# Designed miniproteins, single chains, continued (3): the designs that were tried, part 6

Each design is a single chain, and the fold is of that chain. pLDDT is the mean over its residues in the fold that is shown.

## One batch from the design tools (miniprotein)

Design m8176
Fold by ESMFold2-Fast:
Structure m8176 (fold): chain A 85 residues (1-85)
Amino acid sequence: MKIVTVTVKVPAENAHRAAARLAKAAMDLGEGVIDFRVEVEGDTVTLTALVKEEDAQRAYDILSKAAKEVAEEFGGEYKVEVKPA
């Protein structure tokens, strides 16, 4: 299994909206995602998704696209990482 972590830093007033958009992207991935959580801490939104190894690249690609779109929409920056579970 792999863990895909998305970190988005946006103005604090937009953090809850950014979190909702990232959660929707993880839900839209479907069966490839075993579990996910979204955490908001001030201006920082973190989504952590547990994925199957065979789905890790697809999850990375889709979540990276979502993170980029969220950062562009809310005036922020993003980072996406993949690690062994």
Scores: mean pLDDT 84

Design m8177
Fold by ESMFold2-Fast:
Structure m8177 (fold): chain A 79 residues (1-79)
Amino acid sequence: SMEMEAAIEHLEGLREALRRFIAETDLSPEIRALGEEVIRRLEELIAHIRETGEIDEELAREADRLLERFGDMVNEQRA
């Protein structure tokens, strides 16, 4: 569906933005590892949508939680 195509495009954009941020930012190893884990969850979400045409809601919630934690840790490091 067009909605699933839009979801994939959005997730791919988020994945590439996060990869760039991690590559260009001086992050502690712990924060970098968390960011890489977020990327892995985004890749799993994209693969699931491509295979099934559906969003894995549990995986999406987990990816969102990890992304929020990543943002919090980045902000704490910069403070």
Scores: mean pLDDT 87

Design m8178
Fold by ESMFold2-Fast:
Structure m8178 (fold): chain A 73 residues (1-73)
Amino acid sequence: MEKIEQLKADMRQIFRNRLRLLEDAPREELEREIRRLAEQAKKNLKDMGASESEAQAFADELLAEGLAWIAER
């Protein structure tokens, strides 16, 4: 549904903005925030009517992006 796709786009932007703000943070703080944001994104998608599999796939996408970003530091 178009509302779910817009929410995903908004959450990707928020996620990336949050990681930029935490650029100088310790690794454990970054990993904690990445996991927190991924769980929040899953919850938000489910609240908007996304399936469990769709919400989990999006959370997994954000987690993978965040972990890759940490590895590049």
Scores: mean pLDDT 82

Design m8179
Fold by ESMFold2-Fast:
Structure m8179 (fold): chain A 86 residues (1-86)
Amino acid sequence: SLAAASQAVTAANEAAEHARKGDPDKAIEYARKAVELVRSAGATPEQLAEAERYAQRMIDAARKGDPEGAVQAANELASVAVRAAR
């Protein structure tokens, strides 16, 4: 679903924004939401595994106060969401 892919991109960006604000709990919430939206977009098992891996990198970056790492992981997760909708 293109709508689910668009929502996944939004959720990934929200996770990165909360990581930049120093709110790891909200970053984790949105990262997990993004993964579920990638699944809803029609992701293959391989794409879902990629999304889960990037979400975990974003969570780890948020927890250790690495906003640059969180943004990088969010961009990768967004890329998976777009590919899942093809």
Scores: mean pLDDT 85

Design m8180
Fold by ESMFold2-Fast:
Parts: C-alpha cells; structure tokens; sequence
Structure m8180 (fold): chain A 65 residues (1-65)
C-alpha cells in the first residue's frame, strides 16, 4: 500500500503513531486532518516507493487532539 494512503487510513480510523512517508507529506496530512497534531520528525536517509517510484522519505508523528 502507498505510505501516504496508509497514513490517511490510520488517521481516519482515529489511530496515533509514527510512519515513514514521502518527504513533504506532513503539511498535507495536517491540512486533511485538522483535528490531528501532525509533526515532521525529520528527513530519513532512505526512500519510500510510491506508484513504483522511489522518493525521499520523512518520519511523521500523528495524534488526535
């Protein structure tokens, strides 16, 4: 599953946690889920695969307010 789609599914289910997502994803998740606190924990020296393409990764933390 796409890491962004997985993060969206977990947040829609009311979950909290951390995920590895494409770099720059944290603002998009925060805009989509205003009742959540979403923070970028920094860039990772790794990539994630989105639609078969490797892209730079970041770790994000998300928690319901």
Amino acid sequence: MDPFAEAVARMAAGESGEMVVPKGTAPTLQERFPDYEVKSLGDLPTTVTVNGVEVPAERVSFRPK
Scores: mean pLDDT 80

Design m8181
Fold by ESMFold2-Fast:
Structure m8181 (fold): chain A 62 residues (1-62)
Amino acid sequence: GDAEAEALRDRAIAALEAGDVETATRYGTMVAILGGEGRVSEEAARAALEEVRAKAQELGYA
C-alpha cells in the first residue's frame, strides 16, 4: 500500500543523509517498481520519489 512507498522514501532519505547514494537509488527504484505494478498509488510513488530527489539535490548528490 501507500505506506510501503513512504517507508521506502524514509529509508532512501536516511541512506542519502548517511552518504550511501547506491542504497538510496535502490530504494527509489523499489518505489518506482511498486508504482508501476499498481502496488502503491501513482500519486504516492511520485510524491515519495520527489522527496528523495529533493533531498539528494539539497545534499549535493543530484
Scores: mean pLDDT 84

Design m8182
Fold by ESMFold2-Fast:
Structure m8182 (fold): chain A 72 residues (1-72)
Amino acid sequence: GLSKQEAVERVREVGKEKGLSELAIKAAELFILRGPTTPLAEIAKELGVSEETVRRALDEAFEAMAEAYKAE
């Protein structure tokens, strides 16, 4: 598996290649760094957005990551 730092770097690289918003990349980075038990509300506070915006941003980022994993 990836370390937290490797996972963050992977999100940045894949996110930029896929044209993800900076919000989607930052939300995924915070989720990875703070851990999967982190409430979405805490990420939303840090980014200055709603919890629903964070959920959509994370879905966008994780979809891009999943597509990168399917690639050979």
Scores: mean pLDDT 77

Design m8183
Fold by ESMFold2-Fast:
Structure m8183 (fold): chain A 88 residues (1-88)
Amino acid sequence: SAVREAARAALGRLVAAAGAATRSDEATGKQIAVDTLREVRDVMEAATGSAELAAFLDAAERRAAQSKDQAINGLFAAALLLRELAAA
């Protein structure tokens, strides 16, 4: 399904972004997470029409802007959620 394909692609991007953010400085790590979560939110909102999923990803993006720790946690939380959608 289009949702499953979008979730698989987004999951790959989130995992790659989490690794990159972990190896980066504070400012770069936050920016990687913000950009990745924003892109994933737009793609998943278009694919699912889910307001709840869009709100979750928007909240994760806002928290990612605050600290690198919150950024990395947000990427992993989004990855776990999308792993469930990719497996459906």
Scores: mean pLDDT 87

Design m8184
Fold by ESMFold2-Fast:
Structure m8184 (fold): chain A 112 residues (1-112)
Amino acid sequence: SMERSREIARLLGRALELGTLAQDLIAYGKENNDEEVIKLAEEALKLIKEALNDDDLKTMQKKIDEAEEYVKKALKLALKKLTDEEIKSLRRKYPVLASALEELRKKEEKAK
């Protein structure tokens, strides 16, 4: 159905974005010897791969939601160690990661 096709496209878009963030977080973690960030990002990639191999839309969504929580945890850990200037410097090598970190910091500043 058209509704199902739109939902699948939406989930695939989320999986692609989260997968890119997780790969950038793994590379960043390796360069900075941050084993916890690497572990969380690797678990996110595992869940994304499992979701993409699943035929059930509800199971795909659940796994992508779980992957998003692992990515958010990894982003929060990285953010605690990074200044605004360091995040800007990351943009050249990891533009998707840098944008995600900047948006998360903005939310934390506005929420107090």
Scores: mean pLDDT 86

Design m8185
Fold by ESMFold2-Fast:
Structure m8185 (fold): chain A 73 residues (1-73)
Amino acid sequence: SKLAEQARDRLVEFARSLSPEQAAAALRKLATTVPKDASDYLLKAADALEAGDWETAERYIGEAARAAVAAAE
């Protein structure tokens, strides 16, 4: 959906504006405020960022955005 794509793009832009450590911390904090499925993906994205794996992190951010939008529908 367009909402999931917009949410993904905004989260990726936000994360890329921070250091990997700050981005990981921000995603973990966000994980406490979203439904469980989206939370699990945000935690995986944070772990990938700390490992320096931006490709995996962006994939999990996309899955988190999709799960959050699905829960709101």
Scores: mean pLDDT 85

Design m8186
Fold by ESMFold2-Fast:
Structure m8186 (fold): chain A 73 residues (1-73)
Amino acid sequence: EAAAMELVVRAAADALEPYDPEVAARARRLLDTGTRDGILQAGRLLEDAILKLDKEAQLKVLEAIAAAAKAAA
């Protein structure tokens, strides 16, 4: 469901903001379009940014994503 995916991707953007506020803002703009393509583009943008973080920052972001995914289930 698109709503569940949007919730998870938005949580990822929120968790990324302390490390990369520009990418987080761009992802939020894509999510605000309300389209599936926007959600998928935001997800890809966030994934690329998260993979460039150090291991500890990656873990914190992934924990936030996991919590959002569990809440959406």
Scores: mean pLDDT 81

Design m8187
Fold by ESMFold2-Fast:
Structure m8187 (fold): chain A 55 residues (1-55)
Amino acid sequence: SFTVELDDGTVVEIPASEIERFQVLESNGVLEPGVRVQFYLKDSSEPITGVLLGY
């Protein structure tokens, strides 16, 4: 699973099985803790955007 801190300070855990795709929003494009990332879920039209804390 991926742990993400949303822009409002809420921390959410996203099961990897529910993730359709993701996009790293930093210029280097590497998925790592501390980067801003956007997760697109299989069952949601709205992406989850925040800072990746862990996976």
Scores: mean pLDDT 79

Design m8188
Fold by ESMFold2-Fast:
Structure m8188 (fold): chain A 114 residues (1-114)
Amino acid sequence: DKKKELAEKLKKMLETPQGIPSLLAVINALSLFTKEQLKTISEEEFVERALKVARIMFGPLVDEELTREVAKTFYELIKEVGVDKALEIIKKFSHLPFTRENLTKLLEALANAE
């Protein structure tokens, strides 16, 4: 199951010191696009936008290589889930504090989406 493999990869990245900031920047980058744009944008365009958000939010503390890997893996995950379903799930978790526990629950919800 590709969704479960991608979610497990993201969970491992959350164990690094910059994992939570990186995933938060990627999730916030989604708000810069319409649903139709998210269906058509390239992985490269999404990654570059996520990096710009990370730089704005965290400045020189940004781990750019980790942010690229998180953005690529998350982009693949939302494409496997389907953009509409992925955004519904993400919205459900957007009210919660961005702790490792809540981000892990988000990733599990995406992995188990049908």
Scores: mean pLDDT 84

Design m8189
Fold by ESMFold2-Fast:
Structure m8189 (fold): chain A 120 residues (1-120)
Amino acid sequence: SKKVEEFVKKVVERAKYDAENIPELAQRVIETLKTGEFKPELGPGIYELMVFVGFSKKKITEEELLKAIEAGDETSKPILRLYVLALAYVADPSLREKVKSLVDEKIFEIMEKYIEELKA
């Protein structure tokens, strides 16, 4: 879906910006994905991390994401989870396989395409 592709691009661009400008948020996301533990002491992006921790074992589906995009619900769990996973992958490429396991294959392919474009 072109709507999903454009939205994933927007999320990846925002994730790259935040990884460069709020490195403490990126570090919290990386630690949460590596350990499975949420440690709220370091603060920024707590809401996104809380949403992700509650759904860390549930894959983001293309259908779920498209429904959230069409509803205009940018604070929805699928959108926040997509953002958190994009932020983790941008900030720590070693998390690629873990991020891939938590997202539908087509969403992951779009995310990886734009993350690679933004490295140049």
Scores: mean pLDDT 76

Design m8190
Fold by ESMFold2-Fast:
Structure m8190 (fold): chain A 75 residues (1-75)
Amino acid sequence: MLRDGLLYLYVQGLLSKEEEEIVREYLRKNGPDKDGTLTPDQRRNALLRGRPLFKTPYPTDEELQELLERVRELL
């Protein structure tokens, strides 16, 4: 799921400030909290659910850009 992949990237801190703002806006509309705030349990679940969506624990720049492009299309 797109949301689980974005939560994984967000929680891992793999995003630039500008990319974080795009993802935060998406998460506010489609995420667990309307303000984009995640509880510790939600952060843990994001890591567990998002990890299988990527081939490595740290996604490639290509995988990251593909996800961000999909988010931009949905905004």
Scores: mean pLDDT 68

Design m8191
Fold by ESMFold2-Fast:
Structure m8191 (fold): chain A 125 residues (1-125)
Amino acid sequence: MKRILVLGAGRAGLEIALRAREAGHEVTVADSSEEAVREAEALGLETVLTSDLLAYLEANADRYDVVVVATNNIGANLVLAAVAASRGVTTIVLAPEEEHELMLKMGADVVVDSVEEAVEAILSL
């Protein structure tokens, strides 16, 4: 059992969170969108609504064993990955193949381009 923080409650983030929870992990989903957080809550997930994902991560990284970065903003994902890695948290990033080398340079432990690969990475921990 791991404590997992999923940053981004979009479709991919929610699918990763649900499958990680089904695998017996403790999962929290964080997003700045009230609508996205409400959708996650309706699915029975633990949620955090925050206007600043970076500030939340900086304050709370030690509560988690794994951070999954799955927002729709590549620039935000780079910063979030760098911060999670700097805090010594296992960092998984969902990103297009073109961004994989950059995400690894920022300190991501695993970079994936699909929900299936993200779930496989979580299950291998």
Scores: mean pLDDT 90

Design m8192
Fold by ESMFold2-Fast:
Structure m8192 (fold): chain A 55 residues (1-55)
Amino acid sequence: SAREEALRVAKETLAKTPGPEGGRLAFEAVKEAQPELSDQEAEDATVQAAIELGI
């Protein structure tokens, strides 16, 4: 559940913020929405979101 929510937040943030800042903002958004996730889990969600969006 938390991991799926992190992925959705990351995908939404990346879709709204094109370019090199998108990854950083997606990571921060995931940590804000799911503070219980580790930095690695937030990073993994951001990477997976980019893959699924074709970025």
Scores: mean pLDDT 81

Design m8193
Fold by ESMFold2-Fast:
Structure m8193 (fold): chain A 92 residues (1-92)
Amino acid sequence: MSKEELLKKAIALTLAGIGAILEKNYDEVVRIAREGLRLMKEALEAGHKDVAAFIARQLVRLAEMSGHPEVRRIADEAVRLAKEAGVEVPLP
């Protein structure tokens, strides 16, 4: 998958996740977070470290905004995987 395609999907998932939080649809937030983690793994495998860092940061934001423990667990896994790959995730 191209860097541009991964980034476009990451942005779309971030917007969908924010929408789900505003609707208090936490099952959908969890589904979106899991999809984001999968997309981040694809970015790491493709060598797109900057896209992976972007996705990890958005997952952290979704965890903070939702307050959901499963979303936090997914975000923590994303940050851990990024660090293991030598990717710094600047937190907001």
Scores: mean pLDDT 85

Design m8194
Fold by ESMFold2-Fast:
Structure m8194 (fold): chain A 62 residues (1-62)
Amino acid sequence: MAPESLKLTDEDAERLKKIWTEEAGLPEDEVNEIIEKYKDALFPAVGLELAARVFERELARR
């Protein structure tokens, strides 16, 4: 089946989880919540939401 939408697969979700928990230091529960919320949406939307969470964490710590 041709990828006509950029929807997130379970394997892509696991990959993003590893990147954002290990590299960006986001808690697993937050990453899982975002993935579940956007798993049927466009793949880039998940990445942008995760990036926004990292940015907010940076600002909150100051």
Scores: mean pLDDT 65

Design m8195
Fold by ESMFold2-Fast:
Structure m8195 (fold): chain A 70 residues (1-70)
Amino acid sequence: MKDIDIALVRMAASVLQITLDTNESLSKDDLQQQIKLAEKYKKEAEKLGDKDTVKKLTELIQKLQQLLAE
């Protein structure tokens, strides 16, 4: 549970951070795909009852949605 939580959050955050840090061409389609993946991971975390993981993934989804919005 906790080990999966750390690996999941770290992987998702790392991918997003690399994309933001490198300022590679950010496409809306890529952002939408990242949001979908984060939403899937959030649902899995909810099934595990890990509220901290759910919170971290919710924050990541919101950040991705803000980038997609404008």
Scores: mean pLDDT 66

Design m8196
Fold by ESMFold2-Fast:
Structure m8196 (fold): chain A 67 residues (1-67)
Amino acid sequence: EELRRRAAEAGARTAINFVKAYQKSKEEADKVADEEIERARQQSPELGEAVRRGYDAAKAALDYLEA
């Protein structure tokens, strides 16, 4: 339960941080996402996977808006 909640929060936070960074610089956004994914992975592989899903969802949403 705690891990599930933390994973959901981490994913949402990664998505929000990616969008904010993307508005400043696309290069910076990718770097921030990679760092957050790796940091989460160091704590737990499952948490890292959840963070990556959040990043992928945010990236897909931005791609849709750019299309």
Scores: mean pLDDT 72

Design m8197
Fold by ESMFold2-Fast:
Structure m8197 (fold): chain A 80 residues (1-80)
Amino acid sequence: SDSDKKEFEALYEKAKASTDPRVRRMYLAGMASTGRNDIELLQETLEFAKKERAESTDPEFRSALDQLIKQIEREIEKLK
């Protein structure tokens, strides 16, 4: 819905504005939850999560992002 898209955009802006990788990951999880019934929003979340993983050198952060990426990929497949 338009309301869900507005909520998603607010979370995305907060994620981009945050310099703390842990806080950014929390907002990414919120984006995935808000977009759970919208393939386009989930694909945007997936792209952002993959970029975050590519820029992270911390093994724990990479592992957490890999788990989130797999969860988002599963939700996208469920909507196809």
Scores: mean pLDDT 82

Design m8198
Fold by ESMFold2-Fast:
Structure m8198 (fold): chain A 89 residues (1-89)
Amino acid sequence: DAEEAVELTYNTARTAALRAGVPKEVAEKAAEEARRATERAIREGRSLRDAMVEGLRAAAETIKRDPRVSEEQKEKAVELLQQAADAIR
């Protein structure tokens, strides 16, 4: 359901960021942006699958823009988030 898709996307984004070594505060911020993007996509009538992919994309963009994250951590986080998005397809 919608609530499950939102929570799964939040947890996936948070876990990917933490596994990449992203600082906890940034990982939480990225997960919250993923949640908001997923909820917005669902409200706009997108499928749960498309909404989850949109959320993971929002997390990746949040991490890429944060100066607290090193380039190596950004690359790893984006890679893990892309793998998660591909698994949903």
Scores: mean pLDDT 89

Design m8199
Fold by ESMFold2-Fast:
Structure m8199 (fold): chain A 83 residues (1-83)
Amino acid sequence: VVEDLEKLAQRAEELGLPSVAGTLRNAAEAYKAGDYRKAGIYLVAASLILVGEMLEADPETRAELQKLLDELNKVGRKLDADA
C-alpha cells in the first residue's frame, strides 16, 4: 500500500497535479504510522481533487486522470482490507 501510494503520488506529480501528489504522500505517512482511518480520509480527499481536475481537463488528459483514479480506487480497496 505505501509503495502503491508513493507511485501514485509520483504519477500525479508527473501529470502536473501537486495537490493530489501531496495528499497521496500524506496518506502514505498516515499508513506508515498505522493510522488507516486517516490514510483513508486522505485517499478520499485526493480522489475529490482529482475529479475536480478531470472536469476542467481536455479529453486526452481526462483519460490519463481516469487511469490514476482507477489505480487510487484499487489502493483504497487494499486499505479497507487492512482496516
Scores: mean pLDDT 79

Design m8200
Fold by ESMFold2-Fast:
Structure m8200 (fold): chain A 67 residues (1-67)
Amino acid sequence: KTLTKEEVEKALAEAGIPYSAIEEVEGGFGVTFTEAPADPARLAALRAAGLEIAPSPGQPYVKIVPA
């Protein structure tokens, strides 16, 4: 499945997650959050929107993929 930047932006907005940048990466999108780290409630909201956080070792962003 091809995920679009607009779909990621919508999911982040619906989950109430602030971000500073979204970039296209292999298999999904890299999102740089304005506040760190992972809030369990916000991560649950992303999963409810049909998205998942994938491992992205050594990267300054969190990788978002389809769940």
Scores: mean pLDDT 70

Design m8201
Fold by ESMFold2-Fast:
Structure m8201 (fold): chain A 61 residues (1-61)
Amino acid sequence: GAEELEEAAQRFLEEAQYYKQKAEELREAGGNALDAEILEGMAALNEGMAKFLKQLASRQR
């Protein structure tokens, strides 16, 4: 139901926050820019999945 979709969305948001934090840490340390960009891309994909699942959950109410 809607609750399971919202729980799944929350897990994708937690993954997105993890990748975003790792990208920020890498950029702050002056690390590899391409690696940071890949981590930012992973965060964006997880945020997109969370948004999609939340939209599905809202339509079940």
Scores: mean pLDDT 86

Design m8202
Fold by ESMFold2-Fast:
Structure m8202 (fold): chain A 95 residues (1-95)
Amino acid sequence: SEELREELRKLAEELLKSVPESARKAIVDALLEVAPVSKDRRGLGGLLVKLLLSLGQSEEEIRAFFEELLELAKKYGDEALAEVAEGALEELESL
């Protein structure tokens, strides 16, 4: 959990530069605390994409973030995180 949190923090810092630090923290917290208990993890991914776009993050940078998130989820065996990442990538394809 702590290793995954640090990896997510670094990933958000590198790729989500257009959003405030407080928003990056909220996204990391949502991915780690809300995703595991979410009934609609794919929908959470789509919602996060819409939020990031509204905060001025580019579609390309958002896609890079969720592609890296999916690889990180596979590395840690985190199914909830993988489903959120997949949902986010599906939302980006629908734009």
Scores: mean pLDDT 86

Design m8203
Fold by ESMFold2-Fast:
Structure m8203 (fold): chain A 100 residues (1-100)
Amino acid sequence: SMAEIERLAAILLREMDRLIEALEREKMDPSFIEEVRRLRAEIRRAFEARDYAGLLALGDRLVALLNSHWEQLSEEAREEADEVGAALAGLRAALAEHRA
C-alpha cells in the first residue's frame, strides 16, 4: 500500500540519519559523509516526486558507496550501514509489490 511505502521510506531516511551520525561521531572522511547526506536528500526528493525509478537508482548508488568504504567503517558504522541496507531492501520489495 502507499501508506506502507511512505512508512518504509521514513524508516530508510531515519536509518540514513543514524548512519550519518555514526560517521560524524567517528570522524570519517567529510567528503564521504557529504555524499551520503546528498544521496539522502536526493532519495527524499525522488520519493516526494513519486519518481520510484530514480529512488531505486539512488538506492543502488548508496549501496555501492557504502560497499566501496566498507573496510574503512567501524563496527558501529557497519551496523548502521546494514540497517540502511535492510530498510532499502524492504522499500524496494514494497515498491515492486505496489507496481504489480
Scores: mean pLDDT 84

Design m8204
Fold by ESMFold2-Fast:
Structure m8204 (fold): chain A 88 residues (1-88)
Amino acid sequence: SLKERLKFVYDPNLTPEEKKMAEAFQKAYEAALEGIEKGLSREDVLNAAEKAIKETLPDLPDETVRELAEQIVDGLLKAIKRIEEEKK
């Protein structure tokens, strides 16, 4: 399953504040994975990631949520490509 293969990867130099967002990143990865598995568009996948972040961190500004979702989706697409290539 993609959920087991795609582990959240973060820099060891994260600040304490960034560590608090790590859970939001993981949930966003999970939501984006589900969207990709269903064959959704990139925009729909981004929306899924944004919702997951807002659900985890409701006090986070929408602009920050969008920026994080974009970073997560880009990283996720690269990770999925890597996993799919490993199966071939």
Scores: mean pLDDT 72

Design m8205
Fold by ESMFold2-Fast:
Structure m8205 (fold): chain A 85 residues (1-85)
Amino acid sequence: MEEEIASLPKEVREKIEELIEKAREYFKKYLETGDLEAAEKYLEARKEAVELYASTLKDEEERKRIIAETEAWVEKQLAAAREAA
């Protein structure tokens, strides 16, 4: 399987880095403009990065915990941004 062949951790890491950079770009836009769409895209990209990282973990319980914590954090941040609008 591709996940077991040829430095898959490096490829996953590159995808996570892409998502983190995308998140930073939208976060900067949100701070500069107050654009709710930018806030939503920032939170979405960050959540996707965490989900990709979690998918590399062998511990199912740890994966579930990390995803749940990230979902709760995203929901809280998004609710705060929407209330500020």
Scores: mean pLDDT 74

Design m8206
Fold by ESMFold2-Fast:
Structure m8206 (fold): chain A 139 residues (1-139)
Amino acid sequence: SINDLINQVNNEVNNLKKIVDDGMERLIELAREGASPEEILKAAEEMIENINSQTQNINNYLDNLGNANPKTKNYLENAKQEIENLTQTMIETIRMGANAMAGAPPEKRPTVAQVMKDTANSLVNQISNIANDANKKAS
């Protein structure tokens, strides 16, 4: 049903939020424990791969929702594009932030990681709002 597809979109958005929360907490922990620059950069790239995969899942379910309710297809295509744009911004923020952490003195790395977490959480909340609005239009 359309409600089942809406529930799948919501589940995939919640999974994205968990991936970002868990990934950022890992980066903060690595910073606090004095992990190497290489470990920080590796953790950031693993997080980016998980974010890309999860965003693709969200957009696939939005496609399925548009196929189930064709009158809303344009709204869902716009939502997919906005989610993709925010995802690319988040990936760039994570890469730039991880490089800043790697180049920073060890004592400053936890502060850089916290700023990255705050920014990433803001972007995830924007993605969540776009998905919720798309779901409402598709209902």
Scores: mean pLDDT 89

Design m8207
Fold by ESMFold2-Fast:
Structure m8207 (fold): chain A 106 residues (1-106)
Amino acid sequence: NKADELVIEANRLVDELKKAVDAGDYETAIELGERIVEILNELDKIADKLAATGDPDAVAHATTIRLFALNIRSKAKKYLTKALEKARQDGNEELAKRIEEVIEKL
């Protein structure tokens, strides 16, 4: 199932994002965040198509995908917000803006 594979990949990327943020590797954090956004957009499209069928099993699957996507978004926002705070503390406003743009896409 493509959605299940995307959820597994997104969770792996969220774990990598946490490690990048903890290491102060903001360039990698931005790159991982952008990739998470791409996967979440794909999951949203899959969920929307499933929900549009009106089939009860497909609608239930869409709900499950949306719950996993919500959890992934929440974690990604949390780690990127921590990176944003650190970039601002360092006085790096350009880097802070780039991180904020990724958060806005989530």
Scores: mean pLDDT 91

Design m8208
Fold by ESMFold2-Fast:
Structure m8208 (fold): chain A 85 residues (1-85)
Amino acid sequence: MTKDELQNIAESELHKTYAELCPNLSTEERNKRIIGYLTLLSNPESDIGSLEAKKATQRFIRGLYSSEEQAKKDAITIAKEVCKY
Protein backbone atom coordinates (compact mmCIF):
# COMPACT_ATOMS: atom_id res chain seq x y z
CA MET A 1 0.00 0.00 0.00
CA THR A 2 1.37 3.44 -0.94
CA LYS A 3 1.67 6.45 1.42
CA ASP A 4 -1.07 8.18 -0.62
CA GLU A 5 -3.40 5.17 -0.18
CA LEU A 6 -2.74 5.17 3.60
CA GLN A 7 -3.42 8.93 3.76
CA ASN A 8 -6.69 8.40 1.85
CA ILE A 9 -7.66 5.73 4.42
CA ALA A 10 -6.88 8.18 7.28
CA GLU A 11 -8.94 10.98 5.65
CA SER A 12 -11.86 8.63 4.90
CA GLU A 13 -11.86 7.23 8.48
CA LEU A 14 -11.66 10.75 9.99
CA HIS A 15 -14.72 11.99 8.04
CA LYS A 16 -16.65 8.73 8.62
CA THR A 17 -15.98 8.67 12.39
CA TYR A 18 -16.75 12.39 12.82
CA ALA A 19 -20.05 11.98 10.87
CA GLU A 20 -20.98 9.07 13.20
CA LEU A 21 -20.15 11.16 16.31
CA CYS A 22 -21.86 14.36 15.02
CA PRO A 23 -24.74 13.14 12.76
CA ASN A 24 -26.82 16.30 13.42
CA LEU A 25 -24.24 18.52 11.68
CA SER A 26 -24.32 19.00 7.89
CA THR A 27 -21.43 17.63 5.78
CA GLU A 28 -20.37 21.25 5.05
CA GLU A 29 -20.32 22.15 8.78
CA ARG A 30 -18.35 18.97 9.65
CA ASN A 31 -15.77 19.72 6.91
CA LYS A 32 -15.36 23.31 8.18
CA ARG A 33 -14.87 22.10 11.78
CA ILE A 34 -12.35 19.42 10.74
CA ILE A 35 -10.23 21.98 8.81
CA GLY A 36 -10.36 24.53 11.65
CA TYR A 37 -9.50 22.12 14.45
CA LEU A 38 -6.75 20.36 12.44
CA THR A 39 -5.08 23.79 12.22
CA LEU A 40 -5.40 24.31 16.00
CA LEU A 41 -4.33 20.73 16.89
CA SER A 42 -1.27 20.96 14.57
CA ASN A 43 0.12 23.72 16.87
CA PRO A 44 1.89 22.04 19.83
CA GLU A 45 1.58 25.28 21.86
CA SER A 46 -2.24 25.43 21.45
CA ASP A 47 -4.23 25.08 24.69
CA ILE A 48 -6.79 23.09 22.69
CA GLY A 49 -6.49 19.32 22.43
CA SER A 50 -4.81 16.45 24.25
CA LEU A 51 -1.14 15.54 23.68
CA GLU A 52 -2.32 12.31 21.96
CA ALA A 53 -4.61 14.26 19.56
CA LYS A 54 -1.82 16.76 18.75
CA LYS A 55 0.63 13.90 17.98
CA ALA A 56 -2.01 12.12 15.86
CA THR A 57 -2.67 15.39 13.97
CA GLN A 58 1.08 15.90 13.34
CA ARG A 59 1.33 12.40 11.78
CA PHE A 60 -1.88 13.03 9.78
CA ILE A 61 -0.70 16.33 8.23
CA ARG A 62 2.74 14.85 7.41
CA GLY A 63 1.07 11.91 5.59
CA LEU A 64 3.88 9.56 6.66
CA TYR A 65 1.86 6.46 7.50
CA SER A 66 3.42 2.99 7.12
CA SER A 67 0.39 1.02 8.38
CA GLU A 68 -3.38 1.09 7.92
CA GLU A 69 -3.80 0.44 11.68
CA GLN A 70 -1.93 3.64 12.65
CA ALA A 71 -3.73 5.69 9.94
CA LYS A 72 -7.15 4.59 11.27
CA LYS A 73 -6.15 4.98 14.94
CA ASP A 74 -4.96 8.58 14.39
CA ALA A 75 -8.11 9.42 12.36
CA ILE A 76 -10.37 8.13 15.17
CA THR A 77 -8.33 10.00 17.82
CA ILE A 78 -8.63 13.27 15.84
CA ALA A 79 -12.39 12.75 15.18
CA LYS A 80 -13.09 12.17 18.91
CA GLU A 81 -11.06 15.26 19.88
CA VAL A 82 -12.80 17.51 17.28
CA CYS A 83 -16.18 16.20 18.53
CA LYS A 84 -15.46 17.84 21.96
CA TYR A 85 -15.67 21.31 20.34
Scores: mean pLDDT 82

Design m8209
Fold by ESMFold2-Fast:
Structure m8209 (fold): chain A 84 residues (1-84)
Amino acid sequence: SSLKELDEVLEKLQKDLEVIEENLDTFSLEELQQLLKQVDGAIEQLKQLLKEVTDPELQAKIQELIAKLEALRKKIEERIAELK
């Protein structure tokens, strides 16, 4: 039950990240700075969750999401630099 709920949350997060990436050029400097803080928080939470999860498929999904969030973080930083 809880593991299925976690899997559904991770899948939704992945889809939300795709939408954010597609629309990065529409974000203002203030919105990008706020998004960067949210991405940093999400990375920290997922890294903590990875230490607690023993299911190999969920571990793989969490690791993939961390990698995608770290890539998004870099894109946000690059976009912030362009707007300053």
Scores: mean pLDDT 84

